Designed miniproteins, single chains, continued (2). Designs and how they scored, part 63

Each design is a single chain, and the fold is of that chain. pLDDT is the mean over its residues in the fold that is shown.

## One batch from the design tools (miniprotein)

Design m6156
Fold by ESMFold2-Fast:
Structure m6156 (fold): chain A 84 residues (1-84)
Amino acid sequence: MVDEITELLKKIIKEPTEENAVELVRLYTKAVIAGKLEDIKEALEKVGIKVNTFEEIEKALLELVKPDEITEGVLRIFIAVYTL
């Protein structure tokens, strides 16, 4: 899971598209359900984003998807997963 998330994060940093944002939300949801939130933290660290808390992880992911470039629907799903 870490390698898949890292690859997607690199892709989003290069091309912050709605399609890539949807894929990030999908992988984030899978990681949360599987109890593998640490895999997300490790992937962020591998792309040079240092995070220490769950709140910092969420903020970093939200900044990468750039809310201005995603649909309201995708943003609502991302927030809903975070509040679980």
Scores: mean pLDDT 67

Design m6157
Fold by ESMFold2-Fast:
Structure m6157 (fold): chain A 91 residues (1-91)
Amino acid sequence: DEELLELGRKAIEAAKEGNYGLATSYGVQAAWLAGQRGYRKAAFKFLELSGTDDFNAATALRIVSDVFRELGETELAEEAEKLAKQIEEKR
């Protein structure tokens, strides 16, 4: 759980710094680890979205938000979702 929390926080911080490649990388790592830990919603969302034309930092942060919600970290989940929306609105 702590490892998932750390990966999610790193994704948020990378996105805040404008490093969308790194944010995507940490988000993907969090989704993969969440799947291994049995967090089904985050894992299924990753599979669904990884098949779309544009898997990007916003997509990764939405998955991180789901991971945080399953961990009970509501404020971090809301922050990740807010950042995802901001990135998507920018494009």
Scores: mean pLDDT 75

Design m6158
Fold by ESMFold2-Fast:
Structure m6158 (fold): chain A 89 residues (1-89)
Amino acid sequence: PSEREIEAEIAYSFARMIYSIAKLSPKASPEEYRALAEEVERQVRRLEELLGERHPRVAEVLEMLAELYELAGDEERAAEARRRAEEAA
């Protein structure tokens, strides 16, 4: 695979790992969930640059981001992430 494809796989895998850690951490604070959401958001931006804004993997990671913002108590950012996911799908 190309360097671009490898970078996309890394960003996607990293986002999925962060999401899994968050979902397995029910005792994390809202601030801890927010920090994880911000890291996933960085991976979303990287994936958008590598794959484009309309890609199934971008949509999937944006749905993960929405759930993390919900865990952080940030309903506005969660709704925005879901809207972006619908546009990317």
Scores: mean pLDDT 86

Design m6159
Fold by ESMFold2-Fast:
Structure m6159 (fold): chain A 81 residues (1-81)
Amino acid sequence: MQEYLDLSRRVAENPDPETVREYQERVRELQRKIDELLEKLKVDPSTEKLPPELQELLRKLYALYSVLDPKKAEEYQKLLE
């Protein structure tokens, strides 16, 4: 969790190409894992209670977006409520 917040802050403070690529790769990795888990579990996040595994992945995405895209972070926070 802290590593995702740190990465988000590093991109916000000093967006060098390597740090930006690392951030984009982390976002892509988490999105892919969420998509795979949703397909495997056949869970609809809007209508069903989220399993703990999915909640943890969504919290990590929330952390990544928290500094750079607070509006997007809020969307993920609402899914966890």
Scores: mean pLDDT 73

Design m6160
Fold by ESMFold2-Fast:
Structure m6160 (fold): chain A 100 residues (1-100)
Amino acid sequence: MEEEREKELKEKEEEYVRLLEELRAGEAATEKEKEELRKYLTEVIGAEESGVEEVLKEVRSKEELEFVKKLAELVKEKAGKLNYEESLEKLIEIARESLK
């Protein structure tokens, strides 16, 4: 029983990693778009400036910017309310939406 659930979770984790690679391979983000996200994360989400700067340093694509924005909104709305499997499903959904 546990082995079957672990296999399903691993398959979802592999899908999520693949989606993250697709997000990173997306269209190059402009400095203006990165600044707009920085402002949104600090002023609307209320994230710490140092943490926002670290995240933005790693972001390369427009799809990654959209994913980070949606992820920050999810964390603000659902912090501590989702289990690991539910969190993984939501991350996959957000990644798929960010690629469209």
Scores: mean pLDDT 79

Design m6161
Fold by ESMFold2-Fast:
Structure m6161 (fold): chain A 110 residues (1-110)
Amino acid sequence: MELEKKIKEAGKKAIEAVKKGDVDSAIKYIKELGKLGVEAIKNGDIKSAKLAIDELVKIADTAVKNKAPKKVLDEVLKAVQEILKASEDKDIILRAIGAILRVIGLILDS
């Protein structure tokens, strides 16, 4: 689906921005991923919603490895929370909760 391609591209751009220390671009693409994840939920595209959550977790892991400012992790957390709020699907809810707990752990260890 077109939505999967947009999610993968936004995730790739966010990771590249984090690696370059481009915090503003990283936040921009993290926000885009949150919106795409919410769009996936509204469209009943559970596969794309799960992909958006997975890409956000990869961005959080990359941010920690590259010593990115806490505000990058805060934006990842916010994006996952927006996907969680939009979801009624048990698998998406559990995946989003797992992602939130992981990102909170990364923030506390930083």
Scores: mean pLDDT 87

Design m6162
Fold by ESMFold2-Fast:
Structure m6162 (fold): chain A 80 residues (1-80)
Amino acid sequence: ATLHPAVLEAEIKVALALMRVGVAKATGQELSEEEKKEVEEMLREGIELARAALPTASPLSQANARAAIRAAEELLEELK
């Protein structure tokens, strides 16, 4: 298969969260408490989707899933 749907969804959620935080940093704006919670939720959902997909994913999709999990965990740690 060309794409693993769950891994792709996880990658999109993590990418959107990274972009949102990146824009805030670039503009010198602090994320509101509500925006921070939304970002944390997207990251956690992305991690869950990627982890659930690992047992059935191809080696390439597993690598992509693990990369998404790592990026999401790093950003979650930064937001604490």
Scores: mean pLDDT 83

Design m6163
Fold by ESMFold2-Fast:
Structure m6163 (fold): chain A 73 residues (1-73)
Amino acid sequence: KKLEGNLEEIERRIAEVLAQHADKREEARRLAFEEARNLSLVDEEKAEEYLRAVAEAFGLPELLPELLELAKK
């Protein structure tokens, strides 16, 4: 429920930022990282599914290992 909204919203933000600011990929990654980080601290069980979906939606699978480490502790 809340993950569905967050995932789609984050994906839209990344797409919009990348479209308007092609050189701002670093900022887009940072924003996605912060939101995923906060979410993982609130819901551990759902964090794993969300982190995997987020990495795929952003097109940044390289972030998955770091996000998983945050969800762990």
Scores: mean pLDDT 56

Design m6164
Fold by ESMFold2-Fast:
Structure m6164 (fold): chain A 81 residues (1-81)
Amino acid sequence: MTIDPEELERDIAIALVRMVASISKLEIERQETEEEKEKAREEGVKEIERTTEKLLKLLKDERYRKEVEEEAKRAIEELEK
């Protein structure tokens, strides 16, 4: 009985990516002009990418890395729409 440490790290990584994406959505919604919303969107994408790169360095299992990358991809796609 125990959680695999790397599986837990993967779950935390996914949760962090989702949290950054959620914060980015709130920042975009908070902007008053379409130009400011676009700038907030670009900043959100960069923050998701930066966070993902940092988290991927923590994960050794290629399978878990792919799961984190796919979550980041979905988060970015959702912000770009």
Scores: mean pLDDT 81

Design m6165
Fold by ESMFold2-Fast:
Structure m6165 (fold): chain A 82 residues (1-82)
Amino acid sequence: TRQQLIQQADQYYSLGQQYLSQGDYQTAISYFGQSGSLYYDSGDYSRASQMFDRLSDLLRSQGYYDLSDRFQSLSDQLRDLS
């Protein structure tokens, strides 16, 4: 259900924050990406936008500039749909 997708997205977001606090940027990137995708699939474009914005910032900090720009664009588009 939509609610189950949101709950799973919340879990992945929590895991992403935990790994980020530990300095495990690659694992944090993976979890924030998974979280954003699940919010998107649930139709929660506001939270998907927030996750992809965080993912974009993290990717930029790690030197993944092109990928960061793509997720920033996606975040901006989803914010406009919210």
Scores: mean pLDDT 89

Design m6166
Fold by ESMFold2-Fast:
Structure m6166 (fold): chain A 80 residues (1-80)
Amino acid sequence: TEEEVRRLAEEAGRLLDQGDVEGAVEAATRGIELLVDAAGPPESAEEGLRIAERATEEVLSLLPPEHAERVRRELERRRG
C-alpha cells in the first residue's frame, strides 16, 4: 500500500510536468483512496473526515511543493 501510494504520487508529479492536471488529480485521488481503505471504516463521520484529510496530506507530502499546491487546489475545488 505505501509503495503503491508512493508510485501514484510519482505518477501525479510526472503528469503535472506534462501538463496533464486531470490525470495528476486522478492519480493523487487513487493514492488517497488506498490510504483511506487501509485505515478501515471510520467510527464516526468526524473520524472519516480526519482519515481523509490525513490521507490527502500524506499523498501531497510525497510531491514537490508546487505540485502539492496545484493538486490541493484542484481537490478543494472539486470537493466544494
Scores: mean pLDDT 81

Design m6167
Fold by ESMFold2-Fast:
Structure m6167 (fold): chain A 80 residues (1-80)
Amino acid sequence: LGEAVKRLQDAVSELFRAALEGSPELKKRAAEILSDVAKAMTEAIKSTPEEAGKIVQDMATRVEKEASRLRAELEARKAA
């Protein structure tokens, strides 16, 4: 669980950092993802330890993919 939580924290930090440099559209997308993270964390707290681990791991994977996508869009826009 601790490793999954750390992964989620790192991914959220990266998403937030990318969003600060992004367009209004990227900022809105990041805000929506962060809202989903808050919902997932709330569900994890209400769940069994086994379900909580799965919820946090799934969300960490999703946020990692979204952060990578936002970073790729930022780099593409800098190159244009």
Scores: mean pLDDT 80

Design m6168
Fold by ESMFold2-Fast:
Structure m6168 (fold): chain A 87 residues (1-87)
Amino acid sequence: GADELLAKIEELGKKIVELEPSLAPLVDSIIDLAKQLLSASDPFEREILLGLINIQLGLLKMLTSNPEAVELIDELGDLIDELFDSL
């Protein structure tokens, strides 16, 4: 369910921050947007929130040269897409 996907998103965010602590503010922002996505009732608002998440995920990938962090960021994006599709 959506709560289980959010828990996995939060867990991946923690793993990214463990590898690259400097990314914490941007990871926290993405997680907050994912929580807003769950709370949104309007399909248009959800699309805007997903767009903002994708911009911030792109920024995370630009800010790191660590291949393990890039893999976790891609997994984070995949889980957020699953979350969006579940709504």
Scores: mean pLDDT 88

Design m6169
Fold by ESMFold2-Fast:
Structure m6169 (fold): chain A 86 residues (1-86)
Amino acid sequence: MEELVREMVEKAREALERREEILAEARELAPAEVRDAVVALVEEALAHFEEAVRAWEAGAPVEEVLALLEEGLAHLAEAGRLIAAA
């Protein structure tokens, strides 16, 4: 579990480094009808990833870090669903 969470944290760090690029892509790919909602969900996902990385660096329990990463991924999944449904 810890090794998997460590790998997820490293991917979260990569996403945070590419924050502006990811948000620009979300705005470009999202249909106008759902664009604001999609961008908000991507911003929430990035906020959860940032919190997860901070928790990991602070030595928080692996389960707490995993929960934050899963919340971020859930927001990205919802953003993808809104794009597909539009």
Scores: mean pLDDT 86

Design m6170
Fold by ESMFold2-Fast:
Structure m6170 (fold): chain A 71 residues (1-71)
Amino acid sequence: GLSAEEEAAIQAIADRIGALIARLSDPAVRAQLVAAAQQAARAIQEGDYAKADAIVAEAEALADAELARAA
């Protein structure tokens, strides 16, 4: 099972990426963010927090680029 720390980290990623998805209208970009959240959660489960951080950073950069394009 997951530790409380791993569960908290996964929930924090879900909340952070979920907030970005709520601001996006493009279903393809939204799907990419969902996939990124799942990949980051898997990295946490594998104990690779650096990989999870990198995945989240790339997802945030993708969301920021799409929001800037839509403005």
Scores: mean pLDDT 85

Design m6171
Fold by ESMFold2-Fast:
Structure m6171 (fold): chain A 53 residues (1-53)
Amino acid sequence: SMGEKRRERFWRDIENAIRKGMEELGATPEDRAAVEKALENRRKSRKKLEEQK
C-alpha cells in the first residue's frame, strides 16, 4: 500500500514534468496527443497487472 502510493506520486510528478517540458519546448498538439496516449497505455498496463495479482 505505502510503496504503491509512493510510486503513484512519483509517476504523477514525472507526468507533470513531461507536460511542463512539452509546454516549454513548444510541442505540437500531435506530439502532446502521442505522449498522453503513451501515458494512458502505461496506466492501463499497470491496472492489468493489478488485476492479475
Scores: mean pLDDT 77

Design m6172
Fold by ESMFold2-Fast:
Structure m6172 (fold): chain A 64 residues (1-64)
Amino acid sequence: MDLTSGELNALIKKAQRDFGLTVNGVLDEATLTAMQQRVKEYDIDGDGTLNDEELTALIQDLQQ
């Protein structure tokens, strides 16, 4: 486990601020949608999109 709940919450809040969303620290639908749209612009791994399964797996690993 690389991140604590507090660290994960801080990252979510930072992303919400960067995207101009409500800063509530919850990975809600609006935050998830904004992150998916922005990740498509960066495409760091060379895949066309970061899909919901990949994002869910990342969140699950971070929450363990």
Scores: mean pLDDT 62

Design m6173
Fold by ESMFold2-Fast:
Structure m6173 (fold): chain A 57 residues (1-57)
Amino acid sequence: SLEELKQELLDNGIFTQEEIDAMTPEEILLKYFEFKTDDPELLERLRQAIAEARAQQ
């Protein structure tokens, strides 16, 4: 769940509670994958998907 991803980022000291609360669900997903993987193609595709979603809103 999204709350589990937020908690894992907080527990690992990657972000503060204030920073997590300021992020969108899509930003949380991107930051979680940046923490878990070094696959630059996957990270770039996630960044593009977030940008496309924002542009459509």
Scores: mean pLDDT 74

Design m6174
Fold by ESMFold2-Fast:
Structure m6174 (fold): chain A 63 residues (1-63)
Amino acid sequence: MSTEEIVRATAAQSLLDSGSSIEKTAKILGISPKTVSRLLKKLEKETGSSDVEVLHAKAEQAV
């Protein structure tokens, strides 16, 4: 993963944590919502952490 991708993924994660939607985050970063989703997924896979948080968020959306 490139340093630029990591920086953008981290920024996107921070914006989402602040209550921004994926669409709003994409608009702020000047990228597409698909790119935001991809970067977040890749960052999560790289860190190996957040599995519990991801499963919890996924369970919420799955209802």
Scores: mean pLDDT 69

Design m6175
Fold by ESMFold2-Fast:
Structure m6175 (fold): chain A 76 residues (1-76)
Amino acid sequence: PKSSLDSTKSGLDEAKTGDGEKSGRDSYDSGLKSGDPKSAQDGLKAGLDEAKKGKPSETVGLSSGVSSIKSSLRQS
């Protein structure tokens, strides 16, 4: 389970650097591979909401990255 923490941290780091779209796509693709696209999309949405929930760090950067992913995903 510790590896999942590393994965989440990596995604957050990418998001705050402005490359959040990549992290979002990777998460979505991973969910599709699990065989339940509906669950994958719901999980991705929950993940994005949790990410923007914030951490004591660069919230502005995270917000920017998440916004980019959200717009891209909404278009589907």
Scores: mean pLDDT 53

Design m6176
Fold by ESMFold2-Fast:
Structure m6176 (fold): chain A 78 residues (1-78)
Amino acid sequence: MQKEVDRLRGEAERLFQRGLEERDPALFRESAAIYRQLLDRALTSQPSLLTDPAELAELRARIAEAEAKARAVAEELE
């Protein structure tokens, strides 16, 4: 389970970086979706795997950042 969490986090980070490079709002939204999946899993399935409040706050911050970047890039492309 931990390796899967690490894999998903890495995937979300790569999508966010690609969003910055390609200026594609869809990539930021996909990154945010993966972070939301990680947060949901932490809260509902096995919270003991991600019990650190700082880690939960980090996931929430990453979701907010990715969503904000998606909006900003979409507005720039209009």
Scores: mean pLDDT 76

Design m6177
Fold by ESMFold2-Fast:
Structure m6177 (fold): chain A 100 residues (1-100)
Amino acid sequence: AAALDAAVAKAKEALEKLKAALEAGDDEAAVAAAREAVDAAREAFALALKLGRFEQGREALDIAEEAVRLALKHTKINILELIGLLLQVIGDRIELELRE
């Protein structure tokens, strides 16, 4: 529970870092924040599956998807990497729904 809560909090923090980076015009920092959000969300997803805390897993994956979509829309750099991250998040979401 504590580790899952921490992973969800990390995903939220990364999304806020991404929004701040976009406002500053720092495309590289925005992409780095998108990576951080996906990493945190994937940790939260794995913990959520193990603990049966599916709502927290969904919340983290929703945050990561928003972060990657914002980075794709506004930065236009590292597009292939960002698409790969988005596909990972979507795949994890499908796995979560199939496990319920």
Scores: mean pLDDT 85

Design m6178
Fold by ESMFold2-Fast:
Order: structure tokens, then C-alpha cells, then sequence
Structure m6178 (fold): chain A 61 residues (1-61)
């Protein structure tokens, strides 16, 4: 039921908080320096990476 999916999302959020803390600050700093010029390219890359992630998730199920 919804309880089990809620726990999965809670664990994902917890992991993102723990792993995103140091790495996210570093990556954000690097991305901001290049984002204004290549913002549209970054958006396309991010969307394609999301689609690839969805396909990998489908294979794992």
C-alpha cells in the first residue's frame, strides 16, 4: 500500500540528504560557473539522463 512507497521515498530523501551534503555543494559550485552559457544544453542532457535512468529502473524490475 501507500505506506510501503512512503518508506521508500523517505529512504531516498534521507540518502539524498546524506550523500548530497558535501557533493551537492561542490557540484553546484562547478555547474553555476558554466550554467549561464550552456544552460539549454544542460537541460537537454539532464532530461536524457532522466530517461536513461527510467529505462535502467525498468530493466531492474
Amino acid sequence: GKKEKGLEYAELARKARAEGGAQARLDLGHELSKKSKSYEVLKEVAEKLREIGDEIQKELE
Scores: mean pLDDT 61

Design m6179
Fold by ESMFold2-Fast:
Structure m6179 (fold): chain A 83 residues (1-83)
Amino acid sequence: MTEPVPPTPEALELRRRAEELARELREVARRRAEQIPDPSRAAALYAAAEIEAIGVLWTAEYGSLEEMEAEIEALERRLEELK
């Protein structure tokens, strides 16, 4: 059975970073989608960003520290690509 483990300061910091990146990704994707005149392309970009944001938040809640760090790095690369 899965027992609740109190979060460590390191785990809390990684979760905070994951939440910040997820919110930033959603905001950047929203702004980029608003600049795309093709509604299907805009919707696809928004949907992809939402899936990525949900993924990183899920990993922050249920994943290991290593998995959280990997998802944070992947999301940071995605954000750089959208800028």
Scores: mean pLDDT 74

Design m6180
Fold by ESMFold2-Fast:
Structure m6180 (fold): chain A 76 residues (1-76)
Amino acid sequence: SDNEQLAEMFKELKEKNPEVFKQVAELLAQARQAYDAGDLEAALAKLEEMAKLLIKERPEMKEVMEKVIEEARKLL
């Protein structure tokens, strides 16, 4: 399942690149805070930064991450 694949990805990031894992977690927290404040543009920007970090770690995820960001943009 997609949730299982995401969990495995975060586990690998934490094991092999704990600094990147920390940055991803911080970006997600910032995106959530912006969303809660009603700042959808700031939330999207943080999600795009997170996507770029994930694509750098796993270039094969570029297509999937681009689709996720495109869906997020439709909310603006």
Scores: mean pLDDT 76

Design m6181
Fold by ESMFold2-Fast:
Structure m6181 (fold): chain A 85 residues (1-85)
Amino acid sequence: LGRELESRLLPALTAKRITFEEAQKLLDFAEKVLREIDEGKPYDGGKFVTRDEALDIIREAMDKVARGEMTLEQAIEEAKKKLNA
C-alpha cells in the first residue's frame, strides 16, 4: 500500500513541487488514517468511513498534489475535512 501511494507522489517530487519530507508527512497521514479505520475507530473522532471511502479520499488528494492542482497542506486539509465531516 505505502509503495502505491508513494508512486502517486513521485511526479510532484520529480517536478520539485514538494520535498521528500512533505511527501513522507502525507504518507504518514494516510497510514494513520487507514490504521485507525482498520482498528474500527473514526479518524480523529470524526465520521465513520469505510476503508474504501478513506482510500478514495486519500488517493484523490495525492493525485491532486501530483498534478500540481494543490499543495500538500491543502491536500491534507481537504482529506481531513472529508474524513471528519
Scores: mean pLDDT 74

Design m6182
Fold by ESMFold2-Fast:
Structure m6182 (fold): chain A 84 residues (1-84)
Amino acid sequence: KEKEIKELEKKKLEEVKEELIKIAKESEDAGAAANGLAAALAAYDVDVEEAIEKIKELLPKEKGEEAAKKLKEEAEEVKKAKEK
């Protein structure tokens, strides 16, 4: 199941990336949006909570909350798959 879990993580990371790009494009600060996406992706490999905090710091509050919610939701799905 290790290979299956890693493939699921990769798939979920790509899904999160697509959602974050969508949220970032709606931001009026493209630089902050790009930094938020990069921080989220980097932290996702080590700690989802850290990714959420970085998103909230680097994106406008409303967009940061939306991106954090999406990232947390996808991470919970991956966690449930690992527990099964």
Scores: mean pLDDT 60

Design m6183
Fold by ESMFold2-Fast:
Structure m6183 (fold): chain A 70 residues (1-70)
Amino acid sequence: AEESKLHYLQLAKEYLKKNEPEKALDVLGTYYATQDLPLPKKLLLASSYLKQNQPEKAKVVLEELVTDEL
């Protein structure tokens, strides 16, 4: 039941390690959309930071989200 969630979280974690927060956001956003779940506040914040060209802040927020979900 959690196979898809764990896969998306691990993939997002790998992108964050590679300093690719935009790809991590896309992976996590796809997971929540696929499960018909509301987007977490941290995911929306990360998206906002990326739109403002603040990838370092987006990375921190996404790392917190992944840690909270693992």
Scores: mean pLDDT 80

Design m6184
Fold by ESMFold2-Fast:
Structure m6184 (fold): chain A 119 residues (1-119)
Amino acid sequence: SSELEKSLEKIKKILQEALDLGVPLADLMFLLYRSILEYSPSPEQAREIGRELGLPEESIEALVEGFEAGDKDKGILEAVKKELDVRGASEEAKKDILEKVKELLAKGKTVEDILEEAR
């Protein structure tokens, strides 16, 4: 398998475990974008993984901008914002999800933290 295929398989397994554990939407979105950043060795691979996962181009570009700027937290937050916009989320849902994502970022939560807390 290529490195891209290995990264994609790892991210898909993480996402499936989170779904099986009933992780809330905000935590799922945080975990997904954080996993892409953690398992992508380059901005180009992050774009390819995001596209293979069927993510909106606006979210992928926001995530990659954060990656290239060395501000992964901003990349994750902006990617979540763009996905919620593309999916037509209500203003209340956007506010609630973004506040939760900001909390997870402020606490320095990892993918493993989210999964372990849900187990």
Scores: mean pLDDT 87

Design m6185
Fold by ESMFold2-Fast:
Structure m6185 (fold): chain A 66 residues (1-66)
Amino acid sequence: SRNERIGAAAKALIDAVKAGDEAAKAAAVTELQSEIGEARAQAILDAVEAGDYDTAERLTLEAVLE
């Protein structure tokens, strides 16, 4: 489902940023952009790169529930 794809992409983004995997990060951002649009994907990326995982999770949930 769309909700499962959004959640999986957000998790993949967090895992990629924590691992320093630039290719996986780019792939996860592309998937998020496809599902929720560029602005929402950028907000999640910004939170993840800041280490603010609580904000990243909240933004992901808001995108899923919309």
Scores: mean pLDDT 85

Design m6186
Fold by ESMFold2-Fast:
Structure m6186 (fold): chain A 68 residues (1-68)
Amino acid sequence: SHMEEVKENFRREVEGLLTEYRKSTDPAEKQALLNKIAGLVRKMIDDHGVPEDEVSQLLEEVAGKLEE
């Protein structure tokens, strides 16, 4: 479905940004990456109507996957 594609694209984009965040040693670059993630979260809530709690769960899933 369209919503499943939207959520999968969000997971992939966040995974890429979190991977770059973990590799970076530059505080300014880390902050810019966090701001990009925040922008994706806002888009999911505002543009796609995904509940905040559900977006938070998607973020936790991606972060947990990267810690394994």
Scores: mean pLDDT 84

Design m6187
Fold by ESMFold2-Fast:
Structure m6187 (fold): chain A 92 residues (1-92)
Amino acid sequence: LSPEQRAEIDYGVAEILLAMAKVLIREAKKALENGDYETAISLAEEARKLVEKARQILDEAAPHLDPATYARLRAGIDEVEKEVDELLEKAK
């Protein structure tokens, strides 16, 4: 694979991981609303792991990605990381 083709695949993987993290955050918020703090924490921690993996993969692909494309997905990752931190703080 060319570096550009590998970066395209890695970008797609990072997008899937971010989408999975967003689903877990949505379920964590529901658990928190229902007073199920243990489930909310567990789901938020799993979302954190997915987002950390997505960030690592995206950063490794960054040299071969369009800067605007990188910035857009990185912003989405940063937003989800912030939501994870807020959920974990509320569940204390």
Scores: mean pLDDT 88

Design m6188
Fold by ESMFold2-Fast:
Structure m6188 (fold): chain A 103 residues (1-103)
Amino acid sequence: SKEEKIEELRKRVDEHLDRAIEAYRAGDVSTAGGHLGEALRAIREMASLADSEEDQMKLLTEGLQRIADRLREAGIAEARVRWEELNGKKVPLLEYRFAREPP
């Protein structure tokens, strides 16, 4: 059921991304940000289920890249995965900027 939980979390990421895009297009940037936060939380939870550091890093990187790709495809944000060094370890982070400033 770990594999089933990961699949549930992947669907949750997509559901929150859909809601974030819809909210942004409706002019509700605050709600869009909230749904992006929930998508990021689901990706972190998914990564925490990995049995190895390599698999954890893969799930995290793929999840963040999916968010970046979905935001760019929707035309609502510039987004990419960037790498930061924290405590001597490279970690992936989501960098994004909404196409319009909040009202």
Scores: mean pLDDT 84

Design m6189
Fold by ESMFold2-Fast:
Structure m6189 (fold): chain A 84 residues (1-84)
Amino acid sequence: AASEEQREEAKEYLKKAKEAAKKMKDKELSEQAVAAVDEALRALEEGDDTAAILWASGAKTIAELAGDKEAVEYLEKAIEALKG
């Protein structure tokens, strides 16, 4: 399981990914990516690192489809922090 420090690091990357996702040109993909990041943040608050990784991975797939390189990079960092 991720440490509390790793979860806080992941939360900061997820927040940055959410801000990048809000700037997506495709508003439908933007809304879906933001929703997936919000679910990842909720899972971390509940201590469910596995659910957080799955939601962050889903958000990353949406960000890749949208061509949002910045969101992809932050989501990768969040996932890495949670995996240790």
Scores: mean pLDDT 88

Design m6190
Fold by ESMFold2-Fast:
Structure m6190 (fold): chain A 94 residues (1-94)
Amino acid sequence: MKEAEELEKKGEELLKQGKRNEAAMQYLEAALEALKAGDGEKAAEFVRKALEAAGMPGSAVSASETVKELTDAGDYESAIRVVERIRESLLKRA
């Protein structure tokens, strides 16, 4: 997806600038776009990058695994809810 790739690049540039929370938010938007496209593998990858950018590497592993398990089962609705909850958690922390 062109949109998910564009959001990923924005996240990478923000991360280079030390804007870790802003980078995490761009990666979470990329994950939502990947889920809308039916690409669970890319969505899990973007969730991992988002939480790593936010300084939560342990949560990055478990959350990406959960998203992958849900999308492998065809449960994209629950995967979207997981990403939305991560987004809310990061907004509350900021």
Scores: mean pLDDT 83

